# Designed miniproteins, single chains, continued (4), part 29

Each design is a single chain, and the fold is of that chain. pLDDT is the mean over its residues in the fold that is shown.

## One batch from the design tools (miniprotein)

Design m12974
Fold by ESMFold2-Fast:
Structure m12974 (fold): chain A 98 residues (1-98)
Amino acid sequence: SELEKLLKETAEKIKPLLEEGKLEEALELAIEMLLGKHEEFTKIVELIAEGKLDEARELAENSPDEAIRYLGLALINYVLGKLEEARKYLEKFVEEAL
């Protein structure tokens, strides 16, 4: 599917940033690549921007796409200052999408 291809391309581009420990840059690039192009991820980002973190987490956790679930949880944990958890979820996103 086009969405699966987009997630794979995103994972391929953020993988080297994540391997270099550039967590913030990796998340920013994922947002740049997917915002407005992946409806479910866009909704998660919008909820986070509105401070609706519980709603964002519920949407991410209930995603039928494991890649989006992990990416959404990575971003939520990053915003909460849980950097190690954010990195682990972003690693799981890369593994699932590749």
Scores: mean pLDDT 88

Design m12975
Fold by ESMFold2-Fast:
Structure m12975 (fold): chain A 90 residues (1-90)
Amino acid sequence: SSDELAQKLLELQALLAAATPENLEKAEELLRELAKHLGLDEETIEELVKLLREAAASDDVEEREKLLRPIAETLQPLLDELQAEQDARL
């Protein structure tokens, strides 16, 4: 359901916001699961996964934030659309 998809996207966003290596590994699993529902092509998925893995391996907070920015930018419009649909149903 769209509500379940929105909940998983919010969880992914929360994991990216609290970007520890453990949370970024969980974010990779969620991103791969969600990708089939988000209409992302395989090339885009693998590029985002590569950024997540590089961020998880980084000890530098600033480098981690740089690596996560393209992921957040890709996912934010999809999250905003799903949140707007939920708000309209309330």
Scores: mean pLDDT 77

Design m12976
Fold by ESMFold2-Fast:
Parts: structure tokens; sequence; C-alpha cells
Structure m12976 (fold): chain A 96 residues (1-96)
């Protein structure tokens, strides 16, 4: 991202700590879904925590899409891909 003001946001609107927080919450969500919890409920809880912490809004449509993608990847045994994919999708939505 380009510098739009006199502050130096580097190249991202999110800090390293914020990115790590999102990744840790997504990892927790994937682990809970792999343990048999409802993907949509887990993703709603995680999205609410991220929204409150970062003061951003995540749409219900994006939450539903993330829940479906994570569920599919977990069922395929691709938990690491689920974590990476969901983290990227959330980061993309938040950085808009």
Amino acid sequence: MEVTEDEVPEELSLSEEEIKFIEEKVKEAVERIAAGEDPLEVMREVAEEISKKLNVEISEENIEELAKDVKRLVEEGKEEEAIKGASKALLTEIEK
C-alpha cells in the first residue's frame, strides 16, 4: 500500500501484531472445526473477535464463505492450507 499521509505505515495497513492475531485466531478456528465444531459458528466467533480487536467489519457473506472453504479443506486433511487460505481472505477483506 502506498503512503497516503505523513505517517509511515510501511507497505501494509495492518501491523505485524495485527496480522499475527488474525493468523492465530484462524488457526484456533481451524483446530476447533477439525475437532467437530460447527464451521459457521466458529468462524462467526473468530470474525467477531477480530472485528472488535481491529475495529473493522467483516460481512456475514464473507464469514459464510470462509466457513465453507475451511470445512472443505479440513475434511480433505488440508488443515495448513485452510489456515493459510482463511488468513489471506480475512487480511484481504480487512485491508480494503
Scores: mean pLDDT 75

Design m12977
Fold by ESMFold2-Fast:
Structure m12977 (fold): chain A 89 residues (1-89)
Amino acid sequence: SFLEKLAEEAKKYSGVPKEEGRKLRYEYLKKLLEHLEKEHPELSEIARKVLDLAWEEGLSAQEIEERHPELVKRGREVEEELEKKEAEE
């Protein structure tokens, strides 16, 4: 899913000793979130929370699902609804 890929990508850079590399990736992900916020604000809000958990707390996608199952469930429901809508268009 998009949220799992987002968390995995963010987590890869949370422990990187090259701070510049982490900040560049964060800027890229932030731009992606800003784009989603305009088109899919609900998904953008969930994605931002996932990104914060991965970056600030260093949580993996699995750890986020274990500690914040409602957030992950909501994210999957929004992703599934968007995928269904795209498939029907």
Scores: mean pLDDT 69

Design m12978
Fold by ESMFold2-Fast:
Structure m12978 (fold): chain A 64 residues (1-64)
Amino acid sequence: GPLEIAEELRRIGEELLPKDPELGRKFIRTGESIAEAASIDPAVAEAEGRKALEEARRALEELR
């Protein structure tokens, strides 16, 4: 669900912080925004979270 996506975004963001602090902070903040949005519209939060998670995973792969 959107809360699990938000936590994964925050986790990936934290993993990115040592290599790209700006990108890491971006995904941490995105995760926080998805968690907040989940309280208002969980379906929209999940859709937006899935897109952000795809971008975060791509960024993590490129910085390996």
Scores: mean pLDDT 85

Design m12979
Fold by ESMFold2-Fast:
Structure m12979 (fold): chain A 74 residues (1-74)
Amino acid sequence: SELLEKKAEELSKAMSSLSDDQQAEVTAHLAAAANAVHEGDLETAIEHLQKAIEAAKSNPELVAILKEIIEELK
């Protein structure tokens, strides 16, 4: 998705500070959100982005980026 591509560099840099388990969980939710956007299912995309925020709660920079993505999808 264009929005996720635009944020890809910021997301990659922010995720590098997470544990391997947290990176895997956030990455899985981001992949599911990207697939939902490609299918035109913005509600499901937002739900997965919110789950990514929960997984990333120890990283305020990543949480801020994910919140910006949600606001742009609304």
Scores: mean pLDDT 80

Design m12980
Fold by ESMFold2-Fast:
Structure m12980 (fold): chain A 67 residues (1-67)
Amino acid sequence: EEEVLRKYDKDGDGTLTIQEVIEAGKELGLDPSIVALLAMKYDKDGDGTLTLEEALEVFREAKKLQE
């Protein structure tokens, strides 16, 4: 959910750390291990951060894997 991700984007710069994405995912009832795996997959630069759009994609894929 975008609103949950925006809550964890404390700097308002449109990027989140992998840890912030995991915590937001936990609020949505997503498995933190699945979210972490997908966040690492979408972290194309390997710098430990994702854009808001990448984080939303992580949540969509995590939800599908937990169906």
Scores: mean pLDDT 75

Design m12981
Fold by ESMFold2-Fast:
Structure m12981 (fold): chain A 55 residues (1-55)
Amino acid sequence: RPLSPIELARRAVLKGAIFFLERVEANPSASPERKAQAAREREELERELREIEER
């Protein structure tokens, strides 16, 4: 299934953001609240990535 240039750009941005949030969750100096927030944001971005991949 061919992705549009905009969808390819969104996919790249989402993958980068997910990677960043995973690093926040793994950071021992991050607060528990920040880790929980990062996990929630990552789940939302993973859902958006899945929607793009279903095309």
Scores: mean pLDDT 79

Design m12982
Fold by ESMFold2-Fast:
Structure m12982 (fold): chain A 67 residues (1-67)
Amino acid sequence: MESEYEELVERLAGLDLQSLEKEIVEILKKQEENDAKYGPMSQEEVSRLIGTILRAIGLVLERELAE
């Protein structure tokens, strides 16, 4: 599980801003589908996912906006 989030950060941080936005939308869509099928994630899991996304956004913004 931890390795999955680390891989996700690496993947997302390698994207440009437009690609990052698209991937975040897809992640959130998959989460809605999983919540509908298996029930909602725990608060801890939601916090991990949000933290992972925020970290990736920060890295992409630092790179893309540092021009």
Scores: mean pLDDT 75

Design m12983
Fold by ESMFold2-Fast:
Structure m12983 (fold): chain A 70 residues (1-70)
Amino acid sequence: SDIDELLASFEEQAAELLAEAKKTLSDEEVKKIEALLKKTREAIEKGDLKKAQEYWKEMVDLYEEGLLKS
C-alpha cells in the first residue's frame, strides 16, 4: 500500500537523520527530534499525511536550528 511504502521511506530517512543529529546536536535536542519522528510515524500510520508533513517540517526546522547553534 502507499502507506507501507511511505513508512518504509520515512524509517530510512529518519534513521539517517537521527544518526547525523546524534553526532552534532545535544542529547536534549536529539530527544525532541525523536519525539517529532514518533509523531510523524503515528500520523503516517493513521493516513493523516498533512499532520505527518507538519511534524516532519517541525523536526527539520529544529534540526537546522540545532546545526546553526553549533
Scores: mean pLDDT 84

Design m12984
Fold by ESMFold2-Fast:
Structure m12984 (fold): chain A 104 residues (1-104)
Amino acid sequence: LSAAARALLAEVAAALSASPGATATLSGNTLTVTLADDPALRAAGAAFAAGLGAIPGVTATLTGNTLTLTASADDALVTAPEVQGGLLGAALHSAARFSELAAR
């Protein structure tokens, strides 16, 4: 990945990890988010995965409490302004949702 693509994924990981209900780790172009063992958090994670999967160059899957997000190897797609804005916006929205669910 380019430095810009890695910086974007690092920002997404940081935004998600700010939530008390989620932890995010980045390895290459794969972001792994571990959710607390809560059905509502898993439902929120599934909605997040569906939203991210709609973004060109991004695939997202939820298996149990683990959300795996893989960005395109095409740096131009990952760093395109529309993809960058959508990915960060989705991450911030989901971090807020995970925080709400963890705080209940």
Scores: mean pLDDT 72

Design m12985
Fold by ESMFold2-Fast:
Structure m12985 (fold): chain A 68 residues (1-68)
Amino acid sequence: MKLSEEQKKKLKEFLIKELGLSEEEAERVVELVDQGRGDAAATLLLVKQGLSLEEVEKFAKFVKELEK
């Protein structure tokens, strides 16, 4: 899906403040979501960032809220 600049900013802030990602890590996740690569974004969060399944579910719910 294509994110607006406001949606990208909100997602980046969520990833940094609630999931504890660095700015660079958050930007990479935002780019994957913007490209419609949600599965790749979830894999990155689980494997490279070491997030729990519960944290990844929270991320998925936030992305769905941005689509509204």
Scores: mean pLDDT 79

Design m12986
Fold by ESMFold2-Fast:
Structure m12986 (fold): chain A 83 residues (1-83)
Amino acid sequence: SESSQQKRYQELQAVLDAAYASVEAGAPVRDAMEEVGKALELSESTIAEMASQVEAAGGDRALVAKQLMLSAAREKIAAERAA
């Protein structure tokens, strides 16, 4: 159980690291948000809402994207631990 949980967290961390690197490299923020959202098993509506919030952030777009992705990952991990 603990080993499986550690593997799951390592997989999620790898997806987040790849998404952060993509955003830093100037890739479309929406694409990175969709990849993270799918890995976290978020609904399409949740992913779309997060992407809209990032697009509304203007110059702070990359920072807002990273914060939203991190918050979603933390919430997903907490929910999995509670189940």
Scores: mean pLDDT 75

Design m12987
Fold by ESMFold2-Fast:
Structure m12987 (fold): chain A 78 residues (1-78)
Amino acid sequence: MEFSEEILEEAMRLAAEAMGLPEEVAEKLRPHVRHFVRTGRLLPDFPALAAELGLSDEQAEAFLLAVAIEARRLAKEA
C-alpha cells in the first residue's frame, strides 16, 4: 500500500515519539519506511543504516512496524 507523504510524516513522528527516537534519526530512516510500508520488505542497506544510527536490529524493526501500523490507522481515519 502506498501512503501520502503527509501520512508517512505523521506516522513517523508518532512512532518516533512513542519509542523515544530523535527526529533526525527517524528522518534518516524515511526511505526505508516508505519501502517497507509499500512492499513489506527491507532494503538491503537497512541493517547497515540502523547500526550507523545506533539502533539495534530489534529497535529498527519495531520502528518500521510502528510506522506501518500508525500509517494504516491514519489512512483509515482519513
Scores: mean pLDDT 79

Design m12988
Fold by ESMFold2-Fast:
Structure m12988 (fold): chain A 73 residues (1-73)
Amino acid sequence: SMEEDLAALEEFIRTGRLPADASERTRRLARKILEALGEVGMPIDLEKLRELLRQRGVPEEYLDFIVEQVEKL
């Protein structure tokens, strides 16, 4: 479910680790997040991160959540 995917992505962003039972979709999203974070660099520009994630095919329904979790780091 989307709720389970979001919980797994929150853990991944916070800890750098995916739950063992993470879906294939969540694993693909985590890879896209890592690639986008590597491209945006530090300090993290949250608007650039959102755009890179969109360009990499992350669905709109996940973008706000992912950016919010990264902002909390």
Scores: mean pLDDT 84

Design m12989
Fold by ESMFold2-Fast:
Structure m12989 (fold): chain A 109 residues (1-109)
Amino acid sequence: MMEEIRAMIREVMLEVAERLGLSEETAEALAETAMEILETEPDASFDEIHERLRARALALGLSEEKAEIAATVAAGVAMLAREVLDGKMTVEEAKELARIIAKNIIEEM
């Protein structure tokens, strides 16, 4: 399960990085940060996850605008990953929803 969750988060963040013109290293760092939050702070709210991911994106050198977009997508994907871990949806369903979230957020730039 955790390896499938990690793969899902990484794949979505790589797609986001490609669309925003970010490096694969940046995508992987944000995916790992999201995984760390899920493992260490399982009760964290969307706002708490978002703030940590935004801070990480800024530390990686992203602009305020790109950090906000990347953090919002990563936080949304982390919330979907939590629903999978809670048995409320499949990895495939979460992956499809994550791609829809990423597309909608990026297209509103």
Scores: mean pLDDT 83

Design m12990
Fold by ESMFold2-Fast:
Structure m12990 (fold): chain A 88 residues (1-88)
Amino acid sequence: SPADIVAQFSALVAQMQASTDPATARALANRAIVVFHQFIVDTDVTPDQQNQIQSTINNITDAFINNDFAGVQASLNSLLSIGQQVVN
């Protein structure tokens, strides 16, 4: 279900935040993005939510290019918030 996918995403974001190894954290962040992509494919989101998701994913891409791990973390938390709003 969409709620189960959001729960999986939340768990991956939490694991990433708890990781002290940058390579492990990056791998978990990439996995979280893949899980979130599956969520948006399987879920009916509003046009405003779709625009917000696209902007946030662009921010994640920019943060990765700049090696800004804190920025990746903040943007993944924003995606989690959007996912939770969609399933509630």
Scores: mean pLDDT 78

Design m12991
Fold by ESMFold2-Fast:
Structure m12991 (fold): chain A 69 residues (1-69)
Amino acid sequence: SAEEALEYFRKALEMAAAGKAEETKKYADKVFSLLSGEKAEEVDKLIIRAALGEPIEEILERAKPIFDE
């Protein structure tokens, strides 16, 4: 579900911001399994932005359309 995908997405962003590559991949893979390919690509870009230091709260605001059902 979109709610489940959003929960794993939040965890992926937190792990990415903390520099935890293996944990980031674990949660990202869960998100990708719950979303279409196009949405999964957008999520991947946002996770990279978190790893580069963009605030998680700003990324979550931008991600709202991806998880809009």
Scores: mean pLDDT 82

Design m12992
Fold by ESMFold2-Fast:
Structure m12992 (fold): chain A 64 residues (1-64)
Amino acid sequence: MEMSYEEFYERMLGVLEDLVRTQGLDYARDVADFMIRYYRSQGREDYVKALEDAVAEVERRVAE
């Protein structure tokens, strides 16, 4: 499914928040890192940026 940056960001933010709740922050970071490497290899810089931004937001929320 082809998604915009904003659609992908919101979807990934939800996925990462769910992973933090169920598996913990370190696991969510590992999943995000795997996806970032994958999408970078596909030339999807928009998805890489969305994932990096989603990770930063999840880390910010956990630090509160």
Scores: mean pLDDT 83

Design m12993
Fold by ESMFold2-Fast:
Structure m12993 (fold): chain A 75 residues (1-75)
Amino acid sequence: MEPHVDLSSLPEELREQLLREGERLAEAINAGDVEGAKEAAEGMIRIMESSGDEEATRNMRLFAEGLIRITEERA
């Protein structure tokens, strides 16, 4: 089951930052850059932590771990 993060619930500024980190994560995954993917994932988690939503932070961590695993498997 895919973890779902509702980006529409975030303040506009945090949503824009999260989208930028998401783009970095996608680029790292496409390049097979495991370290870059981990760095972008940590950035996304920090943004979710700053929102104060513990459930969203947990879901983001699970989502990031899944994508990193896919990146490692394809590398």
Scores: mean pLDDT 74

Design m12994
Fold by ESMFold2-Fast:
Structure m12994 (fold): chain A 92 residues (1-92)
Amino acid sequence: KKVEELIKKKMEEAVKKMLPEAEKRYAETPEKRKENMEELLREALKLAGFSEEQAEKIIEALKRMPENPDKSEEEIKKVVEEWYEEVKKKLE
């Protein structure tokens, strides 16, 4: 329960910090929006406590999702579960 509250708080803080920048970049061209949203997602994941390697794996899995959604979802799930266990160990 405490771990879930901590995760929710970290995600809310990351979203709050990224929201003004996301709104600014959303006004750009479709091509620039896609590139900027990828960078924003990478930074938001790092703010949430994901490592740079974990963030990159999630982004690459999302890019491959249209071609292989089942594999991409499984890759994202594994990275999130690894991150969750790291947070859980730190609290125990």
Scores: mean pLDDT 70

Design m12995
Fold by ESMFold2-Fast:
Parts: C-alpha cells; sequence; structure tokens
Structure m12995 (fold): chain A 79 residues (1-79)
C-alpha cells in the first residue's frame, strides 16, 4: 500500500469513527438499561432495551460494511 493510499484510508476512518463511537455509546446505554430493568423485575422494559441495543449493533455493522466499501473504492480509484 502506498503512502497516499494509507492517507486516504486514515481520512475515511476518521469520518466513520465519530458515528461508530456514538452508536457504541447508545448500544451500551441500552444494554445497561435492560440490565437495570431486569434487576427490578421489569422484563418487558428489559426486552425493549435489548431490542433497541440490537438495532444499534445492526447499524454499526452496516456502517462497518459502508466503511469497507468506501475504502475499497478509494484504493481502486487511486490505482
Amino acid sequence: MSEKEREIVRKIAEKYQKEFDELLLKSTEAYRKAIEARENGDFETAKKYEELAKQYDAEMEKLRDKFIEEVNKAIEKAK
């Protein structure tokens, strides 16, 4: 990989890092709320937050796929 290709990858990574961090925080908080609800015997609320956390996890996977696709396209274009 050339220095120029590495710079392109780093720039794309920086762009996606903030979005990943935000989704990770949301997912973690949702799982935490699910645990708290279970400890209080509120299994319905726990299930709701578990499903919400899974949705954020799915969004992170989607962003990861987008990141990989964008990196591959940028490298291919740089030749």
Scores: mean pLDDT 82

Design m12996
Fold by ESMFold2-Fast:
Structure m12996 (fold): chain A 85 residues (1-85)
Amino acid sequence: YEVTLTIEAKDEQQAKEIALRILEAAQAMGLSAEVEFEGNKLTVTLVAPSKETAQKAADVMRKIAEEAGAVKIEVSPLREAPPLE
């Protein structure tokens, strides 16, 4: 299962701080996370072995961004290899 979060921060420094906290949380959960930057925006892609784990990870990452004061947070729908949900 894959989930993507798009986060907009106030500035590039806040975006980096949010990314670090997200990466630390993913590591603590034993998950792989990829972060891409575009100025004050970051895109986080998480891959999890189950829908339940992916949802829990997405919720944790969203909470981290909200607590850090992100301007905007968007979470993509969960995706899996076929069938499409």
Scores: mean pLDDT 73

Design m12997
Fold by ESMFold2-Fast:
Structure m12997 (fold): chain A 70 residues (1-70)
Amino acid sequence: ASDEQVRAAARAAVRATREGASPREIAEAMRREGVTLSVEDAGAVGALVRAGASDDQVLAAVRALADAAE
């Protein structure tokens, strides 16, 4: 995924998590932005958001997971 797609997917994951989305729904939101993660990895991103991680920390996590998945 491009840096722009990773940033968009991170924002989508944060929004979905704040709206009470399940790990599967978080994964689907991120996939629409061009980043394909497993439900487990999307769940980990959601847990990070719920733990109060900064937007920069969430972006770094999504980037690392996206790089590992490609």
Scores: mean pLDDT 84

Design m12998
Fold by ESMFold2-Fast:
Structure m12998 (fold): chain A 62 residues (1-62)
Amino acid sequence: MEFRVYFTDGSSRVVREDDLVDASKVLAIQNLETGTVYFPTDEARALGLITVAELLAHAIKV
């Protein structure tokens, strides 16, 4: 699946679920197929460099 990651510096990029991201710099992730937005928890942000799939497992969905 493809996601758009929104970073704390105001940048964004399209990623896949197996791509690595620095969780401490992620503000939100949007699933581009469903429109669902995920907000990383403080615990998820402490994990550092992890996969998008791992970050989503520790995020609140809206």
Scores: mean pLDDT 83

Design m12999
Fold by ESMFold2-Fast:
Structure m12999 (fold): chain A 81 residues (1-81)
Amino acid sequence: MSTEELLEEVERKLEELEEIVENDERLSPQQKAEFRKAIESLRELLEEAKAETDERVRHRKALFLLGMAKQELERLKEAVE
């Protein structure tokens, strides 16, 4: 997977997280606020990765971000059990 494909996948995962957080009625308002905060932090890191001029570093940042986005999806899944 290219760096651009990784960054696009991260954006898709963050959009999926936002949609679930806003629409899942099993989440309390406090849980929704915590997940929104986490998503905002990941979006900031995504912008930093996009601004990275070293292609090797950008690729590593993209992989790390994808891992973090997947972790948040797992955490969200656990919260709605």
Scores: mean pLDDT 84

Design m13000
Fold by ESMFold2-Fast:
Structure m13000 (fold): chain A 101 residues (1-101)
Amino acid sequence: SSALKETEKLFDEFMELSNELLKLIEDPSASVEEIKEQLKRTAESLKQVIEAAKRLEDPNLSGLYQTKALAHFLALRTELDLRRPELLPFAQELAQEILAA
């Protein structure tokens, strides 16, 4: 379906942004502002994946894409807490905005 193809495309875009964010979190020379900006882009991408997945008629595929996206974001939050704990409150605020929608 066109909805499934759009969800797959958005998920792939989210994974690319997530990988870029992880590289910034792992880079000790990366600035707080660079990480915040990439975190905002990744959070907005996560929201788009969740919204697209919710529109899928197959509840198993809907649940799968929502779970996969959230699990990857949780893993990024864990790395952020370990390497850049000063940014954790910012990440938590972004996560709350996504989950409240």
Scores: mean pLDDT 85

Design m13001
Fold by ESMFold2-Fast:
Structure m13001 (fold): chain A 72 residues (1-72)
Amino acid sequence: MSMDADLYVEMGRAALEKGNLEAALEYLRKALSIDPRHQKAVDLLRELYKRAVEAGDEKTAAAARKLLAEAD
């Protein structure tokens, strides 16, 4: 159901606001496992990817990039 995906998207957003990129990635992964076409999750995942690249977090950036490829 979309309700569970929406909850994980909000948890992912909160993690991003805290700068916890790894936690944000896991919440967005959960959201997309429930709803692979969840547009807000995909948009937030693109933001996570940009922040991970800027922070030099190569592992999180690579994981976010793979998850984005699965969503498209």
Scores: mean pLDDT 81

Design m13002
Fold by ESMFold2-Fast:
Structure m13002 (fold): chain A 87 residues (1-87)
Amino acid sequence: SAQDELVEKIEEVIRETIKKEKDEKLKEDLQNMINYLRTLSSDAVLSPAQILTIVRWLLDELIKKYPEHKELLEETLERIEEVVRET
């Protein structure tokens, strides 16, 4: 489905961020975010705008928790916003 393709592209962006990170706790939280998005997508029909709202909220919470990684997390959000716009 278009929703499954969008979620897969978002997961790919998050996985690239995980590969660039050395902070094991942030890597774990990013992996948990991927798992959450997979579960959410399997249980509900969501618009691209609804998915983006959830992703923005999750990444904003991670920026607050890991302010030293703000730049990389903001770049990750920008890439996800581009993916959503192209869908």
Scores: mean pLDDT 87

Design m13003
Fold by ESMFold2-Fast:
Structure m13003 (fold): chain A 80 residues (1-80)
Amino acid sequence: MSTLFRSTAYRLKRAADLARSQGDLEEAARLLELAVQLSPDKILKADFLRRLGEVYRELGDEEKARRYYEEAEKLEKEAK
């Protein structure tokens, strides 16, 4: 079951990257939020949270961007 969630999370991340490249930043954020929810491990979740930070920075929401970066760093440290 965890493998299916991981595969779905990666698929959502790829869709978010595509949306971001097309300028659909709000859609990219939405897809990445779903990927975070479906991520079974801290390393994957941290990567998606960092990407959410990038997207929110592009959207002009610096406070949300910072919050996502901080959460990503916290999870990366915990994943030691």
Scores: mean pLDDT 80

Design m13004
Fold by ESMFold2-Fast:
Structure m13004 (fold): chain A 80 residues (1-80)
Amino acid sequence: SMEEEREKALAHLDQLIALLEELKKSASPEMQAIIDRLIATLEQIKALVEQGKIDSPEAIELMQEADRLAQEYGELLRKQ
């Protein structure tokens, strides 16, 4: 059902945010800044999912920003 899919999406977002918060504890200041931006972006996506607005242009833009930040995080990991 749509309700079950929404609950799963919210649970996955919460799990990812919790994982990022744990990773932040041992991260460099540069990595912490990217993790903070990722968490903020995921929280905004979560709010839109809760409002049923995941297909909005705003949600699409936020998902693209999350992808960009994840790529930037991966690039910094490779440089360490």
Scores: mean pLDDT 85

Design m13005
Fold by ESMFold2-Fast:
Structure m13005 (fold): chain A 69 residues (1-69)
Amino acid sequence: SEQAFREELLRRLTPLLEAAHAKMLDVVRKMEAEGASRFDIMRRLVALTDELNAEIRAVQAAVREAFAA
């Protein structure tokens, strides 16, 4: 069902999103402490967001495959 599909997506994606959020906060704090510019911090966050989006796509593909069987 669509609801079961959505629930499985949330179950898999929630820990990824929580880990990514924690990592991004940690990176911002460390870069600010090192005197990095706002531009450099934003560029690093973009790279982390691209990494997260790739992980989200992989999870979505895996869940679709599981529900197609």
Scores: mean pLDDT 88

Design m13006
Fold by ESMFold2-Fast:
Structure m13006 (fold): chain A 80 residues (1-80)
Amino acid sequence: GAEELAKRVEELLREAARAGAPDSVINQLGKALEAARDGDFETASEYLRKAAQLMEDAGLTDIARKARELAEESYELAKK
């Protein structure tokens, strides 16, 4: 549900910070977290997708994959 997605986005944000992700990535993940907490799963999916692209551009391929997976899960929650 919403709380589970928000916790997973928060965990991804902490992982990205530990990996030295750019401030732009941290900003997008923060916006995704707020949207997820508000139950706005469509907006959360969009910010997670933007974060994933910025992560790939920064060479953070493994966490970019996790961001894409969370974006897909958020999108599926938006359909319900």
Scores: mean pLDDT 86

Design m13007
Fold by ESMFold2-Fast:
Structure m13007 (fold): chain A 67 residues (1-67)
Amino acid sequence: SGAEKAAAGGEAAVKNGPDGAAAGVAARQLYETGAISREEALRLIELASDPARGAEAARQAAKAGRA
């Protein structure tokens, strides 16, 4: 449960860049599809949340999702 609104939706894109926000969404979608495990999804989300690794997270998510 989160009460913080600072990183909600669009704010995540501003903070992490569009790559980071997209990677987070992609990781969740891949987990729901069963393409990756929950651990891998959480790892990608952590990478996506790190401004220095947002682009790497996006690339890894895209590779897993064939995007």
Scores: mean pLDDT 65

Design m13008
Fold by ESMFold2-Fast:
Structure m13008 (fold): chain A 70 residues (1-70)
Amino acid sequence: ARELIDEAVEAILAGRFEEAERLEREFAERVAALPPEEAREALAYAYEKGLEVARKLGLEEEVAEFEALF
């Protein structure tokens, strides 16, 4: 499951957004089939990778706004 997030991150950074969306959907389907503990680990990994991508793209302001909503 985590490998799909790594591939999605590469796709986003390369500007291949349609491929990234497909990989994100496949990741969601796999997470839904995982035991709760493994699902939490996969989601935590995805969150951390999402933050790394946002920082590389200069979207730190958007991340801060999102965090302020919670």
Scores: mean pLDDT 73

Design m13009
Fold by ESMFold2-Fast:
Order: C-alpha cells, then structure tokens, then sequence
Structure m13009 (fold): chain A 68 residues (1-68)
C-alpha cells in the first residue's frame, strides 16, 4: 500500500464516519507531505473505539499544528 493509497483509505474512513474535521486533517497532511506512517496512524485511529480515536486524532492534529 503506497502513501497515496493510505491517504485515500483514511479519507474514505473519515467520510464514512461523517468526521469533517478528520477529512480536513487528511487533506492538510497530504498538502504538507506527511509520511505513510502518519496515514497509517489516521487509519488505525478511525478504526479504534471512540476514546482511543479521540486521543490519537488529537495527537495527529498537534503534529500538524507544530509544522505551522
């Protein structure tokens, strides 16, 4: 699975969940050129229970904020 395929899977999962904030996060991650491992973490977060998902997504958002 390529970085691009991982990004598409993350985007699909976020859209299916109706999570517009995470859809935007995936788009920002693509624009910033974040590595395949970041998208793997997004996919894992989106498949996790709500409490784990919220925590992991917060950490992934913090990483993007640190790049601004």
Amino acid sequence: MTREQRAEEALKLAREAGDEETVELVREAVELGLPAEYFDALIDALRAPPEVRARTLALLRERIEALR
Scores: mean pLDDT 81

